# Designs tried in a protein design run: designed miniproteins, single chains, continued (3). Part 51

Each design is a single chain, and the fold is of that chain. pLDDT is the mean over its residues in the fold that is shown.

## One batch from the design tools (miniprotein)

Design m9866
Fold by ESMFold2-Fast:
Structure m9866 (fold): chain A 89 residues (1-89)
Amino acid sequence: MYEQLIKIYEGRLKKDPEDVEAWVNLGLAYFKMGDYEKAIEYLEKALELDPKHVGAWRLLGEAYKKMGDEEKAKEYYEKAKKLEEEEKK
């Protein structure tokens, strides 16, 4: 299932390499497959394009937590919370 999603989003990125949602969904797919290093790479690319993407910051925190980096996980969760608070204004 996730391998099919990866192919779909990779196809989207070949046409539009600035498709933030495609980068985020690739990160999510690799996260669900347990490839946290690839998940982080794709999520960092999404955040380079859209640094206000709350979901990407949250998922990045979850990926670092899975890798045992509790400090980075905490930083990224706090970044997501602050951005979510700003979006409500």
Scores: mean pLDDT 83

Design m9867
Fold by ESMFold2-Fast:
Structure m9867 (fold): chain A 72 residues (1-72)
Amino acid sequence: ADDRQQATLEAAGLTNQRFVAEYGEEWEAADLDTQHRLTQEVGERYSPVHARLRAELVRRLEERRREEELRR
């Protein structure tokens, strides 16, 4: 099972949800220069958020698989 890939995708989804909540309206109304600025700001702000969420999701997936093995 590709638990790390799944966790990475889920972390990306959660990070994107935060981006849409904080910047979604601003992004849709923005010109290219503003979108470029937001991309840089989001990259700096959300890179550690993504890493943290990915690590937490990996931990939860590993715990779930261990629980499934113990229930056999």
Scores: mean pLDDT 68

Design m9868
Fold by ESMFold2-Fast:
Structure m9868 (fold): chain A 59 residues (1-59)
Amino acid sequence: SMAAQLEKLAEEGERLLALAAATGDREAAVKGMQLLIQAGHGEEYARRGMEAALAAGRS
């Protein structure tokens, strides 16, 4: 279903943001943000997730 496809996109987006937070991988952070936007989570929410992940990855 469409809902299941959007759920998988959101899960992959969150996984990539977690990877970025652990490793500082900027490409993972950007891709995670893009997948959350595609999943319908909204641009501001997705951007804040990316910024938080990048801040954590710099620590």
Scores: mean pLDDT 86

Design m9869
Fold by ESMFold2-Fast:
Structure m9869 (fold): chain A 86 residues (1-86)
Amino acid sequence: IEELEKKIKENPNDAKAWYELGLAYANEGKAEKAIEYYEKAIKLDPNYSEAWTNLGSLYDALGETEKAEEYFKKAIAIDPNNKYAQ
């Protein structure tokens, strides 16, 4: 996590680094922080299908089913081969 935070501080426009930071926080069970960082990733790269997929999965886990469905649809629209959004 600290290595990814340093990378983002050096290059705040690195969508992949924001996505990886979100993934690290999701793995620690910190859903709110993971959502924040995935949202930063998609703001920098709206075509980051994996970020949309993981954001959808977190909202689904939080019981926000409608928002999760919207994000999964976005992920599939960007990458129709995204098996995680199916």
Scores: mean pLDDT 75

Design m9870
Fold by ESMFold2-Fast:
Structure m9870 (fold): chain A 67 residues (1-67)
Amino acid sequence: MSEEEFEREVLVALGEIYVGLGNIDEKKGDYKGAAESYRKSAIYYRQAGDTVAAELSEKKAEELEKK
């Protein structure tokens, strides 16, 4: 794989990790912590070029911050 492909895969994996952390925090009722995790996942997904996953994570963070 190219270095660019490897970097993209790492960024996607980080996005997935932060989505997982956000889900855990949300299940525990820590909506602030969950929103922070979803915002971090969105940053990594955008860096990876996955705008759809980034937008979904951003919307989820905004929803949780309104609670």
Scores: mean pLDDT 84

Design m9872
Fold by ESMFold2-Fast:
Structure m9872 (fold): chain A 55 residues (1-55)
Amino acid sequence: EERERRREAILESASGGVLRIHGAVLRRVGDEEEGRRYEEEGERLEREAEERLEE
């Protein structure tokens, strides 16, 4: 059960990384406002996942 919760947190962290990459691409093509929102959401997911990842 703890193993499964750890896997979920890892997947959330990975999803956050994907959102950050997507945000960076959007900013590069001129959608700076949308890109910033994706980057912030990705950072938030990574932070929450890190807090949830117990030893």
Scores: mean pLDDT 76

Design m9873
Fold by ESMFold2-Fast:
Structure m9873 (fold): chain A 71 residues (1-71)
Amino acid sequence: MAAEAAREAVRFYVEFRRLLAENADNPEAVEAAVRAEAEARQRAFEEALAADREAALAAVEEAVAEIKAEE
């Protein structure tokens, strides 16, 4: 269900935003870039949920790892 997956995406978004608060080094640029990226990934994530819920969860975990790697 897209609504439930959206709640999971929001939870991840909130937690990721919490990590950004830990990085006071460059919060302005990082926050702006992450928000823009999150919007694009949010749309792709919604489509993935329609296809396979389990695959969507795996994609979220991978996306989190990639975003953290970008710093």
Scores: mean pLDDT 66

Design m9874
Fold by ESMFold2-Fast:
Structure m9874 (fold): chain A 70 residues (1-70)
Amino acid sequence: SLREEIERVGREAEELAKTVPPEEAEEIDERVFAEFEPRLKEALEKGAPREELERLYLEAVRALKERLEA
């Protein structure tokens, strides 16, 4: 399910964050949050289905993981 994928990728990102300096991990997290917060807010205001919100969360945690790997 999307939820299980979000949990898995999120956990992978959390483990990767432990391998970088804390300040860099926080900066990456803040940047990803700033990118996805407006999209999530818009979806919530539209009354988007749970699946659409879950897809957006998955996209966000994947972006976080990718930036931590870079």
Scores: mean pLDDT 83

Design m9875
Fold by ESMFold2-Fast:
Structure m9875 (fold): chain A 94 residues (1-94)
Amino acid sequence: LEEEIKYFKEVAEEAKKAGDKETAAQSYLRLAYLYLKMEDYESAIKYAEEAIKLAPEDKDLVAAAYEIIAKAYEKMGDLEKAKEYKKKAEEAKK
């Protein structure tokens, strides 16, 4: 898990240097998921938001990122934010 986080941080930085926003966004989405599994909900939200920022037109990525944010808020006990981001994830798939 720690090795995977290190790997995807390196991939994201190299992709950003190369101007490859899609690869950087996918790497941040993977980081968000890994932090969610580690129960680091603040980092999970942070990386999911960065993924959306880099590839806002990628509907599948945006939906997945919003699902991670919704799960993080649910685990943190913020049920209102969890509901809000779950709705955003559903809308992003349109």
Scores: mean pLDDT 84

Design m9876
Fold by ESMFold2-Fast:
Structure m9876 (fold): chain A 62 residues (1-62)
Amino acid sequence: SSALERANELGRQLREAAEAGDAERARVLKDQLIAEMSKISPVAALVARREGEEAVAEAEAR
């Protein structure tokens, strides 16, 4: 689906931001990923929130 394709792209960008230590970008991408995953299901949105929070924490630690 369109939402799944966007979520996959956002997930990739989120991992790149986390690896680069770009906490600001990671926070923005987390919110966008949660929004896209919310269109799929509440469970997908919860998974996105957890992944996003981990990515932001990783970026902030760098």
Scores: mean pLDDT 85

Design m9877
Fold by ESMFold2-Fast:
Structure m9877 (fold): chain A 95 residues (1-95)
Amino acid sequence: SDIEQRADQTIDQAISVLRQLSQDDTIDSLRRSVRRLEERGLHDAAEAVRQGIRAIQRYGQDQGLDYLRQQLRTLSPIQRLVAGQIIRDEGQSRQ
C-alpha cells in the first residue's frame, strides 16, 4: 500500500539522517524520539527505538542503526511511519 511504501522510505530517511550525526547526538536524538512515541501511546515503537539505542551502545553506530532499522520494520505500517517521521525530525534538529 502507499502507506507501507511511505513508512519504509521514511525509516530509510531517518536512518540516513542519524548516520550523519555523532554517536552521542544519535543516542540523544533517539532518546527524545522514545519520549515522543511514549507520549503518543506508541509503546511498541518506543521499545523498538530503545533496543536500537542499546545496540548502538554495544556495537557502534553502523551496526546499531542497521538493528534499529530491522526493529522498526517489525512494527505495523502506521507505527513505522510515525516512528520514522519522529526519528527523522529529531535527527534533523541536531545536525
Scores: mean pLDDT 90

Design m9878
Fold by ESMFold2-Fast:
Structure m9878 (fold): chain A 61 residues (1-61)
Amino acid sequence: MMSEEERRLVLELGRKLQESKSVEEAKEHLEEALSKLTDPRVQEGVRAMGEQYIKQLEAEL
């Protein structure tokens, strides 16, 4: 079960990724969010989502 804090971190990450202008910026936001998550299953899901977004961003650049 995802905590309220983890849910807010995921939502903030999603917004920051959308606002990212570079792959490096997106990676920094992803790593920061992952460092604040405590549930390994949530971390795995967020990492997978972030990596997919970064691949999309890199393909468009």
Scores: mean pLDDT 77

Design m9879
Fold by ESMFold2-Fast:
Structure m9879 (fold): chain A 83 residues (1-83)
Amino acid sequence: MAEELREKANELLEKAAEALKAGDLEKFRELAEEATEAAVEAYRIEAREKGVPEEEIERLVEEARRYAEELTEALVKEAEAKL
């Protein structure tokens, strides 16, 4: 299950990269958000299997989501400036 979610995240990231390359910033945002959600769900499953405390899992997930949002916003702003 976690492996399938990671595969889904990778596929979504590839589609996001193609959308960004094509200048479709709205589609890029949607695909990047879907990829992030798939990746954090995969992480939750794997971390629980390894016995990571739930508080630590949620803290790291929040940090990962914030980082992904900041990166997505930065990429969109740079692409908009070049369009």
Scores: mean pLDDT 82

Design m9880
Fold by ESMFold2-Fast:
Structure m9880 (fold): chain A 61 residues (1-61)
Amino acid sequence: SIEDIEKRTQEQIDAIQAQTAKEIAGETDPARKAEIEQHGQDALAYLQTQKDKEIAAAKAA
């Protein structure tokens, strides 16, 4: 269902945000912090795109 897709995506978002925050907290180099933050943002954008595609496919079925 669409609700299951949204729930699964939110769990993945929460996991990525938690991991990104942990890595940033453990890092002292500002350049590496920026790289970690950018990687996290890219991963979240990818998940949003995949969620939208899965919802569109579910509605078309």
Scores: mean pLDDT 85

Design m9881
Fold by ESMFold2-Fast:
Structure m9881 (fold): chain A 55 residues (1-55)
Amino acid sequence: GPEARARAAVELMREDEVVLRVAARELNVPYSELRRLLEEGRDDEIVALILAAQE
């Protein structure tokens, strides 16, 4: 479902800096903020941002 795809996207962001930069642009959030959420293990907040952007 959408949440499972969003979680898979977070794992891609973790593996690839380019994916993280593109995601920040598409979600319209600062790259530094998205990277901070990822580094702090706040994956659920990134998932929520992805799901909100799909609506």
Scores: mean pLDDT 84

Design m9882
Fold by ESMFold2-Fast:
Structure m9882 (fold): chain A 59 residues (1-59)
Amino acid sequence: DPELEKILAPIKDPEERERLRRLYEETKEGFLSLGLPEEVARKLALGIVEVDVEAILKK
């Protein structure tokens, strides 16, 4: 997902980036399992990852 890779670009640690990619996939799948449309599930998952990235960058 190109939008996910843009959000992850500031993260230099490859293990941290992989953790955040897993968080994105798990969160998106969770929203899809609740019956949310694909595009809504993607946007919500991207927002959750973006908040996590922001928290990392403030340390």
Scores: mean pLDDT 82

Design m9883
Fold by ESMFold2-Fast:
Structure m9883 (fold): chain A 70 residues (1-70)
Amino acid sequence: SEEEKKKFEEEIKKLLEEAKKRYKERVAEIEERAEREGLSPRELAIRITAEGIRIAGELVDEILKLKKEL
């Protein structure tokens, strides 16, 4: 139904906001650690990219679980 679709879209928006928040927090942690450990810009970029992919994968899994429950 249209109501189920709207609820699904609303829950997806919440998951996206939480994923963006987690990504921002993780990037800050990685940047702080990189500065402390003297990581190269390349190593920093790799770690940030890897974390972004991981969080994106978790978000996709959460969306797929939500779809099964609706």
Scores: mean pLDDT 84

Design m9884
Fold by ESMFold2-Fast:
Structure m9884 (fold): chain A 79 residues (1-79)
Amino acid sequence: MEYLKKGEEYLKKGNYDEAAKYYKEALAADPNNLKAWLNLARVYYHQGNVDEAIAALQKALALDPNDETVREMLDFLKQ
């Protein structure tokens, strides 16, 4: 829980390296954390790491194939 909150705080500040660090810590604790994969994808996108953002979204989609937000983000980045 706290790692996701820390990641969100750093993402708001534009500190993408620290945001990525905290989202990766959240995923180390729970690799099935859909929100952590989504937020890590947002961090990678802001860093210009589009391929890594797509990979993170694909992980999120594999965990919940019916998540419309994940599908919309993935479709946007693949176009």
Scores: mean pLDDT 82

Design m9885
Fold by ESMFold2-Fast:
Order: structure tokens, then C-alpha cells, then sequence
Structure m9885 (fold): chain A 80 residues (1-80)
């Protein structure tokens, strides 16, 4: 059930992330990149997940606060 829960959390990640809700267009783009990240998490590849988070932050022009919130969300997903 972990894969199903991860997918649901990734799909609902923008609802959990204030940054995602604040900007609708950016929320969709974040969701797409977050879905990419969940695959690395399913493989338990924390290093890859971290690299993807940093890369997506640069690609989306996210500020440091938004990056930290994304990292926190994925830390929660990996712990589950």
C-alpha cells in the first residue's frame, strides 16, 4: 500500500504545500516534478530524491522557503 499512499500524497502535495496553492499555474508544474520525485522515493533513493528537489527548485525558480517545504513533504513520504 506504500506505493498507493505515495501516489496519493504526491497528487495532493499542492494541497499540503501553501506555495502550491498560492500559485495555480506553478502548482501544476510542481505536481509534475513531484511525480518524478516520487519514483525515486519508491526506489528508496534518497540521494536522487534530494538532487531532483534541488534541480526542480532551480528549474521552477523556487525560493529557498519553497524548496525547504518541498523537502519536508518528501521527507514525510519517505518515512511512511
Amino acid sequence: DAKEQLQKMVEKAPKGLEAGKKHGEKALERMKLLLELYEAILNKDKEKAHELIDKLAKELGLDEKEIEEVKKEFEKIMKE
Scores: mean pLDDT 65

Design m9886
Fold by ESMFold2-Fast:
Structure m9886 (fold): chain A 55 residues (1-55)
Amino acid sequence: SPEVQAQLAELQQRMRELHAQWRASTDPEERAKLWAEITQLSQEMEALVAQAEAE
């Protein structure tokens, strides 16, 4: 669906931003928080890809 494709593009943009922040951070606590967000976003993206495949 066009809506699912648009959501995937938005999540990919957010993923790039989170990775940039994670890479720039030298604080282990900040890095752990960012990595948790990256992990959750990755799972959401996988779910949307499965949804698009089912279309």
Scores: mean pLDDT 82

Design m9887
Fold by ESMFold2-Fast:
Structure m9887 (fold): chain A 96 residues (1-96)
Amino acid sequence: GAKEELEKAVEALKKGDEEKAVEYLEKAKEKLKTEKATKEELELAGEALLLAVEAGSKEVVEAVLEVLKEALKTTEYILEAIGLILRAIGELLDLS
């Protein structure tokens, strides 16, 4: 499922490998088009989003937002997804 790709994206971001993070996020997005997002997948996407914001990586932030957009179409965890987006906006405002 998308979980393995999201775990790889988080690990890539922790290592500063933004190009690999984008690749894994794109793979997670494609899997989420055919799979219902789990709470764990939303939590991993949220961790990736915060790491991307902290790194100042617009490209990775945009890739995570595309993952969240696909997840929002099918998830029962809409409030959790909204919370993650609001947190990222808060971090961006603090950095700007």
Scores: mean pLDDT 77

Design m9888
Fold by ESMFold2-Fast:
Structure m9888 (fold): chain A 62 residues (1-62)
Amino acid sequence: HMLTPEERARVILGIMAGLSEEEALKAVREGKWQEKIDEALAAGKPNSLLRYARELDEKYDR
């Protein structure tokens, strides 16, 4: 169950996009990570960290 640094980064990004850790890990292993990320982001339901980052970006654009 060893992940490369790149695969680990993709799992983290998947979690930030609103996937569970299990869903993100499965998507990386099955080579469907990009499809799952695109679906999660299009749904507009990212996790709280990604929402917080967006709020900070809006603050700095002022």
Scores: mean pLDDT 68

Design m9889
Fold by ESMFold2-Fast:
Structure m9889 (fold): chain A 66 residues (1-66)
Amino acid sequence: ALSATEWRVLKALAPLRGGDAPTRLEDFRAALEAAGIRVDDSVLEEAYARIDDAVAAARIIAAAVE
């Protein structure tokens, strides 16, 4: 099961998952910021590298904000 924070991150990233274009790091950052999620650039880059696995990306972000 996902934590409440992991679910919050997944919901923030949901608009990026259905797009016709590849997600850019800038779009990834903007989606998280729109949801009030702020993390260090190193954490953001690590999560972005896992963007093909939405749960893994969400867990990386959630671990930094929990």
Scores: mean pLDDT 76

Design m9890
Fold by ESMFold2-Fast:
Structure m9890 (fold): chain A 77 residues (1-77)
Amino acid sequence: MLSVEQWKALLEEVVRKAEELGLAVSEEIREAVANVRTREQALAALRRLNDAAVEQLSQAQLDALYAAFEELAGRAA
């Protein structure tokens, strides 16, 4: 299982990848990622990012983001 520090690093990389794919990341999501101190907060930030991605991105862009998440999570473990 990922540590809180690994989750925070993973979320920061996923945010960068989402922005590259065209996601407009809100200040609320940026603050949620920056303020991660617990695994619960990391999962909440990930959920907010996922909800924004589902709203803004096409299915192909979502598939690319999910593939990037799996690859980054695998490297962090």
Scores: mean pLDDT 80

Design m9891
Fold by ESMFold2-Fast:
Structure m9891 (fold): chain A 116 residues (1-116)
Amino acid sequence: SAEELIKKAEEALKQGDRVKAARYYIEAGNVYLGRGEYDKAIEYFKKAIELAKDDPVLRAEALINLGRAYLKKGEYDKAIEAFDEAIKVAEQDPSAERLINYARLLKEEAEEKKKK
C-alpha cells in the first residue's frame, strides 16, 4: 500500500539513506497516481526530487513522474516544466539517454493536449 511505502521511506530517512527513501516515495506516488489521487502523487514525487538532488538519474525519473502526474491532472504548463527539468538533469549522465527520449515524448504529448 502507499501508506506502507511511505513508512519505509521514513525508516530509510532515519537511517540516512536518501536514495532508498526517494525510491519508496516514487513508488508511493505511483500508487496514488494509479488511483487518480494526483495531488498526493505530486506531493510524494516532489519529496523524491528533493532527496535525489545528488543523483541525476533518480532525480530525472522523479521529475518525469511529477510531469506525468501534472499531465493527468490537466496542468499542462507544469507538466512541460517538469519534463524540461528532467531533460536538463538527465543530460548530466551519459547513461540517461532513454530518460531524455521519454521526457521529450511526454513533453510533446503535454504540448499537444494544451492546444485542445
Scores: mean pLDDT 90

Design m9892
Fold by ESMFold2-Fast:
Structure m9892 (fold): chain A 80 residues (1-80)
Amino acid sequence: SMEIEKLEEEIRKIYEEIKKLAKELGEKGKKILFEAEVTLGLALLALGVGKVTGDEEFTLKMLKKQLEELKKLLEELKSL
């Protein structure tokens, strides 16, 4: 699915933005970076489950959820 591929790319891009900004903030960014790593892990797990089950609807729903969580974490990080 092209939509799944685009969501994966957006998730990776936002994670890299969080990682870079969190590194600049040092100790202050550490907790949010950890939460972002967990969120990325859940997205990667959903991709794996989708490949095994073929449940594209489930995969899309989970990826969209993790993308929104990463966006919230990025906004929180920018407020530090």
Scores: mean pLDDT 88

Design m9893
Fold by ESMFold2-Fast:
Structure m9893 (fold): chain A 98 residues (1-98)
Amino acid sequence: SAREAELAEKRRLLPDMLAALRAALTDPATPESLRQQIAYTTVEVVSELEGISKEEALERIKAELGLDPEQARRLEELYERGRAEFERRAAEAAAALA
């Protein structure tokens, strides 16, 4: 199915996504909107692939990347802002398709 193919592709991309997230958390040159997108997408993908909550996915990512408390708080902030932007864009897309 298209969903099974999507999940397989997300699993293949996950190592690169985690590396991109690490870079986004440490590189001051990364645009804030891109940091938010990377954080949101990585958390969503981990949550989907592992069948866990977004909160559990955040905790697993923090542990896997060895984030300090400041970096961990930054990841949470970026995720929430990315989620809000995704929800806004999804609502706009839904309205356009009505």
Scores: mean pLDDT 85

Design m9894
Fold by ESMFold2-Fast:
Structure m9894 (fold): chain A 60 residues (1-60)
Amino acid sequence: MKSIEELLKEYEEIKKEYEPLVEEAQKNNDFKKAKELAEEYYKKVFPIEEEIEELRKKLE
């Protein structure tokens, strides 16, 4: 059971986890790793964003 607040917290935690990793890959000119990290990031955050939007639409 997840509230909108919990989902937003998960989204923020994922962002904080991936920001330094992407930044490090970019500093090393490792564009392949940066792309893989970005794809993994979107794969993790997309379902969270969808669930938040769905919950907001169900507000009665």
Scores: mean pLDDT 78

Design m9895
Fold by ESMFold2-Fast:
Structure m9895 (fold): chain A 68 residues (1-68)
Amino acid sequence: SAASKAAKDIVEATLNGKKAKATLESGDVYEVDGNNVAAGTGAALAVIGEEPKKVKVEIDGEVKVYED
């Protein structure tokens, strides 16, 4: 799902010291610093919990859009 792919990218970004930002179709934005894996995990769980059909993920200026 779009949520699962975005969640994976957020966790991998924080594990690799990169900032991650996820924008959901609801307008909700989750932004986490690369040095905080706990916050990254929390953001990933929040994204999954909202069950979005579309998520925009931004990591170090790279933009990916996941859509179901």
Scores: mean pLDDT 80

Design m9896
Fold by ESMFold2-Fast:
Structure m9896 (fold): chain A 104 residues (1-104)
Amino acid sequence: SLAAELTRWETLVLSGRPLPADTPPLLREGVALIERRLAADEAHRGAALAALSQAMAYLVQGRPEEALAYLREAAEELADAAPAVAATLRELERLVARHVAAQA
């Protein structure tokens, strides 16, 4: 099930292990985006990965509007404290929006 796949990939990402070949394209693209934009700071990568993980959890539950809202709110909350993370989260929101449109 999608819920079991989500639990598996969350464990792999959080432990720094490589994503399996059957990883959803959105998650693989999102992780690659975070690694490219936030290469210099582990805490910044961790924050962006946590936000992507939560957005994926909403998507697995069939809640795309909540996934997009979560990324928007997270970006707004981090705009002053971590502008690079906020910018990355806005890119992730656009990525998720395109994926949701393609799945409809």
Scores: mean pLDDT 77

Design m9897
Fold by ESMFold2-Fast:
Structure m9897 (fold): chain A 75 residues (1-75)
Amino acid sequence: MTEEEKRQILERIQELFRKAQEALDAGNVDEARKIIDELQKFIDEELKRSTDPALKATLENYKLAVDSLKARVDR
């Protein structure tokens, strides 16, 4: 995996996080849930595909952040 591919993965995660936060701030819980589900699936797929330990650690940290967002929505 190239450095550019790693950056693209992280940028996609950051974009989806921003969209999920914006949906939650707007009170659009259903939209936030859909975005969180998409983000979780994306991170899980990239974790399965990645062989880079540093990228895997970063993705696992983002997964914990996603779990925190999901807990806020599922309350």
Scores: mean pLDDT 81

Design m9898
Fold by ESMFold2-Fast:
Structure m9898 (fold): chain A 80 residues (1-80)
Amino acid sequence: MIEIDKNLSPEEIERKLAIELFRLFADAVDEAWKEIKKNPNLSEEEKKKLMDEYFAKARQQADELIKKANEVIEERKKKE
């Protein structure tokens, strides 16, 4: 589970978010590559579709991370 520390400054939260997003997309590339290597009979179109699907999953996870980070930043602005 990706943890965002509420004690960090908004800039530090954004920096940590950026690192986690890069890691998330790196993991998506790695998993797509492994899946393509397991299925050598895939067409070039099927390989591209598979890559697109892994990137789509990473984007969904990225959207959730961004949403969570924004919620933490907004709560800090409200002086919780």
Scores: mean pLDDT 75

Design m9899
Fold by ESMFold2-Fast:
Structure m9899 (fold): chain A 78 residues (1-78)
Amino acid sequence: SLAAHYAGHAAAGAAAGGGEEAIKGAQRSFDLVKQADENGDEKLAAEAAELAARAAEIGSPTAGRVARIQADKAREAA
């Protein structure tokens, strides 16, 4: 789904920002994105994107801003 696509980008952004907590959050978000895509669950995809954006914000302000943009797109697509 389009929501899962944007959620995946948010998770990738969080991982790229670095830091242990950001990486763990990104990993959790990727697991939820996979579940959302397999089930067609757009709400879960939006929740995964939000989790990724929060994780990215912990690691880096720049990564957080980029991941937030992707999370907003995931929410709009859901």
Scores: mean pLDDT 80

Design m9900
Fold by ESMFold2-Fast:
Structure m9900 (fold): chain A 59 residues (1-59)
Amino acid sequence: MKELAEALKEVARIFKDLMEGKITPEEAIERLKELLEKYKDHPLVRKIVESMIEALKAR
């Protein structure tokens, strides 16, 4: 599905920016929440993004 590929690219970009120190973990979580709103009707994308948010919140 086209939407899945686009969502994964956006997730990869957020992760890359976080790893390069361009954004904070808090900002990464905010951007991931924006993706949840953008792809609210795509359950697989939502599950992936929610998993990423939980991973960033876990110590």
Scores: mean pLDDT 79

